# Designs tried in a protein design run: designed miniproteins, single chains, continued (2). Part 56

Each design is a single chain, and the fold is of that chain. pLDDT is the mean over its residues in the fold that is shown.

## One batch from the design tools (miniprotein)

Design m5923
Fold by ESMFold2-Fast:
Parts: C-alpha cells; sequence; structure tokens
Structure m5923 (fold): chain A 83 residues (1-83)
C-alpha cells in the first residue's frame, strides 16, 4: 500500500514539474498534454488496484510512472529544441 501511494504521488510530481517547465518555455498546450497523460496513468493505476488482486500492483504502478516520465521528458526535450 505505502509503495503504491508513493509511486502515484511521484507520477503526479513528474506531471506537475514537467508541465511547469513546459509553461516556462511558453508551451501551454504541451503542459496540458503532460498533465492529462499523468492523470490518465494515475487513474489506470487506481482502477487496476480496485479491480485486481494487487500481487503485481507495485510493478504495474512503477510501469505507469516510467511511461509518464518518458512521455514528459520527451515533450520537454522537444520544447527545448524548438526554443
Amino acid sequence: MLMVGFLIRTTEGIGRASAGELRSLGNDEAAEKVLEFAKEKIDEAKDYFYKNDTGDGTLYASKLMQETYDFATGLVDAAKKAS
């Protein structure tokens, strides 16, 4: 339980930090996309834990966190190259 909560909070932090950086680069559209992606991944993790035996739940939450990180960093890197 504690580890899963940590992974969800970390995913939120990645989304918010990356969106803040994208907004500072003048790319509000990319910032909104990052926040929406992070929200969708958090909702997927919560739905998984609600519906499934949570034996693999930490691994699944970790995967969704990594997907959020990869998406967010990709958009930030693209925005930096465009600036």
Scores: mean pLDDT 77

Design m5924
Fold by ESMFold2-Fast:
Structure m5924 (fold): chain A 81 residues (1-81)
Amino acid sequence: SKSLLEQLEDRLLALLAERIREAGGETAEIREDKALFSEALKHLKEGDWEAARAVIERLADPALRAAALGLLDEYVAQVEA
């Protein structure tokens, strides 16, 4: 079974993949957001979800940012419960 962290990582990567598909490829904005996703995932793997949240808040795409923040907040609530 996948851990909650692994499930969060999968869901975050799925959001990015869907955005790339909708755009028909990697735009400059998507490339920037992809780099921020990689940075956020690094912080998540280190257990620093506050640092991950700060990185996600810098995403250029407002819809992607809102969806990613929602997934992170859901994960943090599950871990802190």
Scores: mean pLDDT 82

Design m5925
Fold by ESMFold2-Fast:
Structure m5925 (fold): chain A 63 residues (1-63)
Amino acid sequence: DLEERLAKLKKELEETSVSPIIRELMERLLNIAERALKNGDYEATQIALKEAESVLEKEKLGN
């Protein structure tokens, strides 16, 4: 579920120590996903969530 996926990602961002630049990028991507989901644009929501997940995972791996 996209809404649960968005909520989970927001929680992971709160619990993860990231640089200010990455935090700003993540917040931007999450805002895009939230707006797209609100507008029923599920494709745009999935793309934004996938990108945000990729960014956060890369940060967790130290790359």
Scores: mean pLDDT 82

Design m5926
Fold by ESMFold2-Fast:
Structure m5926 (fold): chain A 68 residues (1-68)
Amino acid sequence: MAEAHAVALAAAGEAARNPALLAALIDEMKSRGLDGGTTAEGLAAALEQLSDEEAAEVGTRAGKRAGL
């Protein structure tokens, strides 16, 4: 369970280096009613509010949208 959350947080960290991934993560978070703003740190904080399962889904979908 914690591993799934770590994957989503790693994706948020990579978003600081990849604008496409940042945009994809923002989109996925907004679709779930969460707004972490436009920063990787804000997205990481918002991802911490999700369950491990939800965080894994967000990370996987955002990575796919960003071409990762």
Scores: mean pLDDT 67

Design m5927
Fold by ESMFold2-Fast:
Structure m5927 (fold): chain A 91 residues (1-91)
Amino acid sequence: MLEEAMEEVGRALLEIARLFREADERTPGVIPPEVLERMEEIARAVEPAVEVVREFAATLPSQEEFFAKAPPVLREGLRALAEEHRRIVAL
């Protein structure tokens, strides 16, 4: 179940990052309400998986060890979301 939870969170993060990018490309600086609603829907759907992953991460001594144990899809999801965050706050 932990592996599946990490993969579900990874896919959700990739989808949220995609929605942010597409919304910014369509309406720079503005996130449409329907996009926010979709992101909230995704967040609610994966909330149980997020809790499992968060509890697992808390048992590890460092973020580096967490990333080393994370499946590729979770690592890519975290990376994609971090890139979107840097893009919108780097100005």
Scores: mean pLDDT 76

Design m5928
Fold by ESMFold2-Fast:
Structure m5928 (fold): chain A 100 residues (1-100)
Amino acid sequence: MKEKIERTRKKVDELVKEAIDYFNKAIEYAKQGKIDEARDYLIKGARKLGEAYMAMGKPVEGLELASKYIVKATKAARDGNVEELLKIAKEMLEEAQKLR
């Protein structure tokens, strides 16, 4: 049991770290006005957070969270709304921090 818990924690931490790295890249691209790149990194990060929830045995929560933020990021990018992309990235970083 102990080794199984340790493996799950390590997997979740790795996925959360990857998500945070993607959200930070999304912020940098958004600040540069690179809307499509910012969107793509937000989507990658959202998918990594979804995978972290799945690794924790919460696949429905993971799918709902990932889908919500993918839709929001896609719409913000379509609208050319850099401020909304930055807001989404901040919200996703807060969600990632809750999993630590």
Scores: mean pLDDT 85

Design m5929
Fold by ESMFold2-Fast:
Structure m5929 (fold): chain A 86 residues (1-86)
Amino acid sequence: SMRKKFLELFDKVSELLKKGDFEKAYELIEKAYEEGKISESQYEVLVGIAETVKLFHEWLSLPEEERKRRIEERNRLLEEARRLAE
């Protein structure tokens, strides 16, 4: 069934994403879509999950100083937005 094939693909993609192997995860998703193993909606869900996990891995992989810089920049923007709302 399409649902069983989707769940098997989801598990394989999830394991690749946990390992930080984003290129292989995207290749697997693209191949499954091209082979008709998943629907367009399922493809969009898997890509969305992969993009979200990639952003978190990139954040966690940043050097401490770069992560601190981005936190400080974010906090500055939030403070400015709050001042404009007053």
Scores: mean pLDDT 78

Design m5930
Fold by ESMFold2-Fast:
Structure m5930 (fold): chain A 97 residues (1-97)
Amino acid sequence: DEINERLVELAENFDLDGIRKLAEELGLPENLKNVLIAQAAISGEAKELEVRDEEGRREALERALERLEKAGYKKAAEIVRKLLEGMTSEELDELAK
């Protein structure tokens, strides 16, 4: 999927504004847009850290949270905070609705 390829490239470069613009161009709901921005930040940090274990995953989430807060993506930052507090993938999918 060309869209998934673009999302991966934007995430790898920490281009959160690019993810936001792509979601807006596609007419995605605000909740889904916030989930995609959060996932992009997490994926970028996880790739940079070469995450191999649970400790590395937690560090990637903490770095993603800091990046999102500094960039002003408050709703995406709240999603990452909830993931750090133990939110499940099913609960994340519900937020995307």
Scores: mean pLDDT 79

Design m5931
Fold by ESMFold2-Fast:
Parts: structure tokens; sequence; C-alpha cells
Structure m5931 (fold): chain A 85 residues (1-85)
């Protein structure tokens, strides 16, 4: 049902937010030698959000949450790349 799809989408995005919060914390505390691994984490996150976007394409509330999370990943990528320069 639509309600079951919304519940599943929200649960997956809640899990994603928890992992992204962990990645944000690592970006603030980790040495520069770990930044390539953190950038790989960002790329994997982007791939996961793309899959969720396709799976929940007909659910605008889920799409809006994905847009916010994609913006967070982009900001984190830019922060890590700036610190590597």
Amino acid sequence: SRAEQLARGNALLDTFRAELDKLDQLAKTAPKSEYPNLLKGVDLGRQQLAKLRDEFADLPDIQAQIDVLEARLDALRQELLAKLA
C-alpha cells in the first residue's frame, strides 16, 4: 500500500540520516589521511540516494527529503575537497 511504501521510505531515510550524521562527525574529527575514504562514503551515499529516488519516484514527500540529503552530501564533499587543497 501507499502507507506501507511511505513508512518504508521514511525508515530507510532515517537510517541514511543517522549514517550521514556519523560521516559529518568523522569529517570534523578525522585526519586528512582519512578524507579519501570519507569522499568514497559520500559517493556511496549519492548512489544510495539515487536508488531511493528511483524506488520512491511517485512519493513527493520522500523525493523532497532526498533533495535535502543530496544537498547535505554535496556540502560535505565540497568541505572535504576544500580541506584537501
Scores: mean pLDDT 89

Design m5932
Fold by ESMFold2-Fast:
Structure m5932 (fold): chain A 109 residues (1-109)
Amino acid sequence: GLDLSDPNVQALLRQLMKILSETEEELAKAKTKEEALEVVEKGLERFKEAILSNPEISKEQKIALAEAFREALLDIVRQLFPDDPELQAEVERLLREKLEELIKEIEEE
């Protein structure tokens, strides 16, 4: 679970929520599958940079934040594109791959 008593965790969570909100806004404007996937990929890169730039936060907390972000972003895609199971599956695959890469980078810190 997230340690919300840690001010560094609180600050990073606020930054990640901003990235998530901006990604949702851009996803809502996406008109094609390709555009939606580009928005998700850009959001994930911003998220990765935010996580990896905070050495004060424990690996456990970084992993918990990464998992929470993945779940929140998947939920957003399902809500915005409920009738596009192919897009939902592609986003789930992309999120799974990128999360695996991020967790590996966190573990190697």
Scores: mean pLDDT 84

Design m5933
Fold by ESMFold2-Fast:
Structure m5933 (fold): chain A 86 residues (1-86)
Amino acid sequence: MIEEEIKKVEEISKEAGELVREAVEEIRGGDKATAAGVVQRLALRAEVLKEAKEHVVRAVREALREAGFSEEFAENAAQFILNSME
């Protein structure tokens, strides 16, 4: 599922796809502080990500869930990124 969302981002924008792939890898290998930092960095790159916002949000939310973070944390992170692209 996550890989399919990343591929859709890459099809829309190679730069956005590279950012999302790196973010997903960091979320999978890190702690909660690492995940929060990754989410903040993605929000700062909103201009690059906004063409693929639906796929970006789904990839990050699912990566956080698979990494064992709470549903509340995953949803709040996804909403924070989405709001940065609106």
Scores: mean pLDDT 82

Design m5934
Fold by ESMFold2-Fast:
Structure m5934 (fold): chain A 72 residues (1-72)
Amino acid sequence: MEEAKKVADEAIKALRDGSPLSPEEIAERFYEKLLELRDKVPKEAILMAAAGLGVYHPEADKAVEKVREELE
């Protein structure tokens, strides 16, 4: 739970606060980090974190779909 939320909060902050990374790079890092959590947190927590990020940027919404596909 806590780890998935931290990943989402970090990605949202990067998108909002002018990260040196592009939105696409932020979305890909978010996708990778959420999948790394699959062994540490419930699938439902990962999906919730992914859904929360999807509202901030179109590239983040693409990452949400990739996470859903991998966790099915």
Scores: mean pLDDT 68

Design m5935
Fold by ESMFold2-Fast:
Structure m5935 (fold): chain A 99 residues (1-99)
Amino acid sequence: GVELDPEPLTGIPPPTEQSELVARSEAYILEPGSSLTVTFTNLPVGKKYQLVTYQFDLEGNFVRRTVTAAFEAGSSASTTVINGEDEPLRVQVELLEKL
């Protein structure tokens, strides 16, 4: 289920007019070589979504942004994030609806 949206990490831009923010994950710390799967549930069927993953170092410097192609979800959508860096990363995932 989608709960109250957590605050975005500093440096995450607001969605554009072509997208609407549906949900945001908690911010997580991923140790080097660790992975995290984020799942959003209770999604309306028939909508087009994108998952956007943001990675920052512990000092708040931007490391990486990844975005999926637009997809039609069933009742849930998930992504797996892997920390391939030698340092811990702060990670947050956003689910956007394509308008």
Scores: mean pLDDT 78

Design m5936
Fold by ESMFold2-Fast:
Structure m5936 (fold): chain A 87 residues (1-87)
Amino acid sequence: TLTREELTLVQTAAGELARALRENLDLEAVFAKVREFAATQSPRVRALIEEIIRVARELAADPSLSPEEAARKLTERAMELLERARA
């Protein structure tokens, strides 16, 4: 079970990734920065952030999604991952 502080850190990383999708930023640069941050965290936080990066990459590759839709779906999937980690 993640602490409240760890949940907040993962949620912050997910928010940064969602913003990158929505604003059509350099995704590889943002992924690298988020991974660098994740490397300083606990193994559980790192694993969740890596899963969220994987989801963000998957959504970014979907040509049927607008940037707004991709960001929204990432936020929804990140929340589902956090709820499972909280249990």
Scores: mean pLDDT 83

Design m5937
Fold by ESMFold2-Fast:
Structure m5937 (fold): chain A 71 residues (1-71)
Amino acid sequence: MIDEEVKLALIEIYLTLGKLDLKRGNKESAIETFEKALKLAREMLKTVSPELRPEVERIIADAEKLIEEAK
């Protein structure tokens, strides 16, 4: 299984790439990338420690907001 730290890093990479695409006007690519981050965050939420749970929930909310802003 992919380590929790690796999943978190990958989520952050996807969110960063999506934001860059959105700023460049690449809305379709941004949405796809944010959806990848959202999927990983939701999977992580099922196994994450209670201490890290609020951070993962925040990431999910941020990703959902970014997808709506990209539409």
Scores: mean pLDDT 81

Design m5938
Fold by ESMFold2-Fast:
Structure m5938 (fold): chain A 70 residues (1-70)
Amino acid sequence: SKADIQAAIDYAKANPELLKEVERALLEELDAVAEDIAVEAAEMLLKVLEEVGASEEVIERLRRAIERAR
């Protein structure tokens, strides 16, 4: 739900080391993924990453993956 997403954003902001770990995991998955991405879920994730101040590289790569899946 949106409330769960907001809770995740708040938690990530309070734990910046976890944000870096999540960014690394996402970059690895974006490099490895060759299958279709669920666009709606990916767009929700993009919004969360933008809100928590994730790296420009992670945001750009996820945005590109979303565009390719459309």
Scores: mean pLDDT 67

Design m5939
Fold by ESMFold2-Fast:
Structure m5939 (fold): chain A 108 residues (1-108)
Amino acid sequence: SEEERERERALLAVYIFAKTKGDVEKATKLLTQFLSPEEAEAVAKYLSGQGEAPERLKRLVDEAIKALLAGKPLYDNPTPLELAVIASFLNDEEMKKILEEVAKKRGV
């Protein structure tokens, strides 16, 4: 569904941001491979603490942060992509530390 694809994109976006160690410019470039340029910039700036995101985007990104830090999807019947991203994240302690700082900054 469209909602499943939005959740997949949010989860992958948060994962990529953590993998770039919070590098807004590098993350934005990578995110444009599957997000619009406007969405990519908004997500990277939001995760870096440099601005506010539209409420729907903020909600999706906050849920993605919670799922990754919990090490499990927030809802039933996750897609294979969601499971793969979460599994990859759980094996990287540096990415976990970066995302914990993001969560703290955003009050997630």
Scores: mean pLDDT 83

Design m5940
Fold by ESMFold2-Fast:
Structure m5940 (fold): chain A 75 residues (1-75)
Amino acid sequence: SMEDERLIKEMEEVIREIKELLKSNPDLPYITKFRLLALMSELYLYIRMIEEGKPVDREELRRLIEEARELIEES
């Protein structure tokens, strides 16, 4: 659906921001890098679930996206 396509695009944008942050900030602490990589993995899982037509908790996903954006801003 168009709604699912928009949600996937938003998750892909956050993943891109994480990748850019990791590339631009090689001195990030190990713990921060680990957390960013873990969030990327979870976002990839949600993208796959939506692509496969599996049900997704939109509220949980939205909170995950917000958590990722907050961590990016704090880094």
Scores: mean pLDDT 84

Design m5941
Fold by ESMFold2-Fast:
Structure m5941 (fold): chain A 93 residues (1-93)
Amino acid sequence: MEEKIKEAKERLEKARKEGDPRGVAQAYIDLAEIYIEQGKVEEAIEFARKALGLATELGDESLQRRALDVLAKIYEKMGKEEEAKYLRDLAES
């Protein structure tokens, strides 16, 4: 698990250095997924929100849906089923 975080952070830094905002958003999604698997809810939310914000700025509907799906998964892990349903509805709209 720590190795996956390291690899995702390295991909994030590479994307930043190369001026690849789509790669940055993908790395944020990956980090959010890894952190939620570890039960690190606060970190997972932070990265998922960063991914959603960037995906929205890029107009990348696929990345927006992926970020919303990760946020929904995080809220489900928190026991916030209504918030999770709302986020899934946004991803499908």
Scores: mean pLDDT 83

Design m5942
Fold by ESMFold2-Fast:
Structure m5942 (fold): chain A 90 residues (1-90)
Amino acid sequence: MEEDERLEKLQKEATKLVKEGYSLINKILENPNVTPEQKKEALKLKQELMDAYVRFVKAIRDRDLEGAEQALAEIKKILEKMKNLYEKIQ
């Protein structure tokens, strides 16, 4: 019961962060002031976010709590990099 509650909480948090990340990447890519280098970084971060989320979904399916927590930590680090990139764009 408690383990299922933890998995559900992790899934809700990851879903929220991934949606936030996609929204942020779209804002970066649609910004007319984005440089080619910033666009390349944004696309790289988008791919890293997708890869981390795939690992997260697999861990949840396998009921691998440690794997899910590790993938969520990766998602959080990628989202922080996305936020830092967005702050550099006017």
Scores: mean pLDDT 85

Design m5943
Fold by ESMFold2-Fast:
Structure m5943 (fold): chain A 67 residues (1-67)
Amino acid sequence: MSLEEARRRLEEIARELGVEPERALRAVGKLASFSGQSAYEAVRILLDRYGEEAAREAVRVALEMFL
């Protein structure tokens, strides 16, 4: 998928979890930085390789750890 599609999916996951998309972006960005990736790149990889549930779980965990 494209990075724009990954951005849209991250925003949708944030809304499903009841948080502002900017908050989810910051949290996932912090987690992704440990591997040298952007938030959108990390979400794209999760969605492409592991599916929607894995991406949603990663966003939820990032929010708990960093926000």
Scores: mean pLDDT 77

Design m5944
Fold by ESMFold2-Fast:
Structure m5944 (fold): chain A 89 residues (1-89)
Amino acid sequence: DEIEKILEEYGFESLESTMKAIIEEIAKIDPEKAKELERLYAELKEKIKKAPKPEQIEIVRKLMEIILELINTKDIEKAIEKLKKLIEE
């Protein structure tokens, strides 16, 4: 799995770059929602750091699914709700 390899080889650097780019684009449309996404991503990142390796991979996989859906649909509200659920799991 490409996501598993990225996490193992590069840690969170690629995720940081991707999330930063997405948040910057969203900030042009909705700065309030961009700040909420930034905060949720920071919380999720801390959860990933504390999780066992198999759980880290699953969380990153789900995060990438949310990111891809957000890029394709531009549904910021749905992305926020899915991120909140992922953090609460």
Scores: mean pLDDT 76

Design m5945
Fold by ESMFold2-Fast:
Parts: structure tokens; C-alpha cells; sequence
Structure m5945 (fold): chain A 68 residues (1-68)
């Protein structure tokens, strides 16, 4: 099983990739860019706990749903 710290890093890498893609696409809503920027910041400062992982995973899924 992957550690909580490893899973948080994977979420951060995914969020950073999505932010880069959103910034490269001028049609992306500003609210989505802002949400991804805040999520990346939260992922960088989050304590390596199961609660943080679950909360931030849910936040990333919500942003991905808004993009779909």
C-alpha cells in the first residue's frame, strides 16, 4: 500500500498538472484556475494524515467534475 505522504504527493502532482493545463487553455474559467491554485497550495502544506488525504482527494475530484 502507498503511504499517506506518497498519496498526497501524487495528488499534488495531478493538481499541478491540471493547473498547468488550465493556465495553457484561455477558455478555462477563472474560478477553476483559482480553485486549482488553492488546492495545490493546500496539498503543499497539508499534514501527512488520513483526514488530510481524504479531504484533499475529495477537493480534487470536485475540481475534476467541474472540468468535465
Amino acid sequence: MKSVEEQLEELREEAERLLAEALADPSTPRSVVTALGLLVHELRIAPPTQESLEKLRAALEAVKAALA
Scores: mean pLDDT 81

Design m5946
Fold by ESMFold2-Fast:
Structure m5946 (fold): chain A 88 residues (1-88)
Amino acid sequence: FENVDPKAAAILRASSEALDRALEGAPEEVRRRATNIFRAHAHEAAKEGTAEAAIAAVRATVDEISKLLPAELAAALREGFDAAIAAA
């Protein structure tokens, strides 16, 4: 991430870790779909290279993935992403 704002890189890394934690034990199909959605948004945010783009990507990921997850996993993912944004 040589050309990415350090805060943007931190948000994307922490959000990737939060996704892995929230989906630990979820069915493989659900984890695969959620990971692909996150990677697509994160990839576009990394091209932009700003903290604003990283935050927008995380929020878009939550909106899209929440429709695919049980309420408990969706809540855990949202909390993890909110914490990742706040910590960066």
Scores: mean pLDDT 79

Design m5947
Fold by ESMFold2-Fast:
Structure m5947 (fold): chain A 100 residues (1-100)
Amino acid sequence: MPKNFYLGIAEGYFTEEQLLKYTSITKEEIERVRKKLEEAGIPLELLMPVLAFIAYYKETGKLPPPFLWLVFYEKAKKLGISPEQLNKILDIVKEEIDKL
């Protein structure tokens, strides 16, 4: 899969239905991540960057590359995400990756 595809997911250019069609990510994984973000009080604008991290790891076996982290941090900064909320997001990503 081209690296630009995961960048597009993180930027929000793809729908959830397109993720289900073009990646190995499941509807159950999307719903579980969404619920965890909502319970942590995190804006759902960060759902797609988080799903891009999970899809990248699931398909490559590698940690997300610097360009995906850059997109994530820029979005988090614009949304005024606190350090505590940032740590909760990273814990959600780690939990989902550890299940793969």
Scores: mean pLDDT 81

Design m5948
Fold by ESMFold2-Fast:
Structure m5948 (fold): chain A 80 residues (1-80)
Amino acid sequence: SLREALLKAIKALVEEAKKYTTQESADSALAQLNKLVDEGRIDAVITKAEAARDSALELGAEKLAAAAEEVIREARRLKE
């Protein structure tokens, strides 16, 4: 499903983010993003993923930026 694809993309983004943050911060981010999906707040998911992408690009973290782009793409598909 589109929801399952978005949740998979979010999990992949958080796993990549663990290279740049603590386990506690990563777990908190995963819980927050999953809650936004459950609440149907897809625009908020896109906003957070765009912020993550922009931070990743500033760091030169290409894989993290790509993971954030995937979340944006799947969230936009679910919103349609």
Scores: mean pLDDT 88

Design m5949
Fold by ESMFold2-Fast:
Structure m5949 (fold): chain A 64 residues (1-64)
Amino acid sequence: SGEEALATLRRLAELAGKMGHESTKRTIEDLLRQAEAAYRQGDEEKVEELKNEAVSLFEKAVEA
């Protein structure tokens, strides 16, 4: 759901910050703001796309 996707985005931003990936955290926080706007407009497809982008960014940052 859109609410679960937003929760995932918030969690990924928090974890990136705790792990010292500040640039990744800021990028995910930007994606979260876009996802919150899309969620308010009922654009569930856009919320999911932004969540998937954040997951990809987080994975790339932590797998290095």
Scores: mean pLDDT 87

Design m5950
Fold by ESMFold2-Fast:
Structure m5950 (fold): chain A 64 residues (1-64)
Amino acid sequence: SLHNRATSLDVAGELLRANADEIADYDAQFNGWSDEQRQEERDRILAEADALLAQSAALYAQAA
């Protein structure tokens, strides 16, 4: 159902947002990235989280 899909995307987006710094730090350490590259990865993860949250909101609107 659209509502269940929307809820799953919302949870996924919130988890990515909460863990963005830790994921970016891990990837930077593993790949030997610069501080600038680490920040770019953090920003990418946050943008991905925002996209999931936007998709969730759109599905909730469609389900209404």
Scores: mean pLDDT 86

Design m5951
Fold by ESMFold2-Fast:
Structure m5951 (fold): chain A 80 residues (1-80)
Amino acid sequence: MGDPEKGREIAKKLGLEKYFGPDGSGRGLFPSLRADEFTEEELREFLKNPEKFGYPWLPSLKDKLTDEEIDALIAYFREL
């Protein structure tokens, strides 16, 4: 399982709160990252390839984060 505390620090470092809010519920044009909107597999794919979900303006994290760091982010969003 990913580490939610590590995921929280990664989200802050990348400034993701401006896109999804501090509770992960989404903001305006951005989707909720909470467990009720995505499966873990869908969220992983979204974080790596947001263009596939209709969000080409969101930065892809596949080249910025390791798979372990992405798992930590997913664990953090599941705690929201």
Scores: mean pLDDT 68

Design m5952
Fold by ESMFold2-Fast:
Structure m5952 (fold): chain A 78 residues (1-78)
Amino acid sequence: GADEAIRLARQGIERAERGDVVGAARYLQQAADALGDATGNVTLSIGYKLRAIGGELDGDAEGLIRLAREIIERAQSL
């Protein structure tokens, strides 16, 4: 649900801020699943998962934090 997506995305931010891009990406993939369940939007969920994987591969902690904030904002809009 939306609350679960927000909780998981916040964990992603905490991991990214510690330089744990792998942990951040794993939490953001889970947040994308929870957001997909809340919205019924599978395409959106897949898009966010691919962005999380890309951030992990690039070592882009700041990009992962931006993705997490986008997930939180979308979940809060539900």
Scores: mean pLDDT 90

Design m5953
Fold by ESMFold2-Fast:
Structure m5953 (fold): chain A 93 residues (1-93)
Amino acid sequence: KEAVRELLETLEALNNGKTEELAERYLAALEEILRELGLSETQIAAVLALARAAFEGRELDAEEQAVVDKISDEEMEEIHRRLKELVEEVKAE
């Protein structure tokens, strides 16, 4: 739950205009959350690649796409579900 709180603090700080430095902090906090959820290193790498590309408003490069392609659609849906549940749990706290 600590990593989720760090993510929320980083998102709150985005409202104050330090966007580039906060992007790296957001990704670091997300990585900790994914590790706390018990994801494999391959799953973590895939989610971080997607998050970085989305945050930067770009498509995945060839290396990032190759990592994402190692994760099944079913696994990706499960990761998304677990992450959303954790975020909702922290919000309810």
Scores: mean pLDDT 71

Design m5954
Fold by ESMFold2-Fast:
Structure m5954 (fold): chain A 95 residues (1-95)
Amino acid sequence: SVDEDFDIFYEMMKNMVDSVEKIDPEKGKELRERLDKLFERFKKLSDEAREKFLIRASERLMELMMWGSSDPVKFMEELIRELERILDEVEKEES
């Protein structure tokens, strides 16, 4: 289900942010706080909006894995920034 897929996605993202925090504690803390805010915003979305978010987020994650930064800190910062952008777009489409 969309909620189960999001829980898996969130846990994966949380583990990646934990790894960044070991390399750059300040950036890792920033990214963790941003990820937590994304999770809270996601929970407030309609089922249709959640599905749109997960589809677009999955596509963007795949693109970043192929063409994104090889630096894990920069990769994670770019990924979270793009997830925030996608969430903003999805929220705007639902309002």
Scores: mean pLDDT 83

Design m5955
Fold by ESMFold2-Fast:
Structure m5955 (fold): chain A 88 residues (1-88)
Amino acid sequence: NLSEAEKVAKLLESWGLDVEALRLLAEAYRRQGDNRGAADYYTRLGEIYFRGGRLELALRYYERALELDPSNERAQRLLEEVRRKLEE
């Protein structure tokens, strides 16, 4: 359940596996019906890929976040930013 996913994610983070931790949390929150929580974790995943220069993957995560929570202002702003960078 969600509590177990949070424990596993914390363990993954302690091993430096931040992407794996965020992906686990995004999926766990989505399966529990917490679309706002899932959207926040997908947005954070997108930011990691954005910083790593993987712009198309960042775009996909921001789009996923907005499918789950269209009101997520952070995902909206970051989606616009990554789209601008893809045109440069």
Scores: mean pLDDT 84

Design m5956
Fold by ESMFold2-Fast:
Structure m5956 (fold): chain A 66 residues (1-66)
Amino acid sequence: LAALLAQAAALLAQATALGNAALAAEAAATLSILSAMLAAGVADPAVLAGLAATLAKMAAQIAALA
């Protein structure tokens, strides 16, 4: 969970630096969901796997744009 939070924050910073509002919004939404899960003390493996896949796709898109 903490690693995914750090990844989401890093992707938000990268998307913002690139000026890509859509990717920045997606990263911010993912960070919000991960923060809510951390605050609730719950970590559903299926939800975490889905969020990890979303972050991996965003990382690939940012790498392609940079």
Scores: mean pLDDT 76

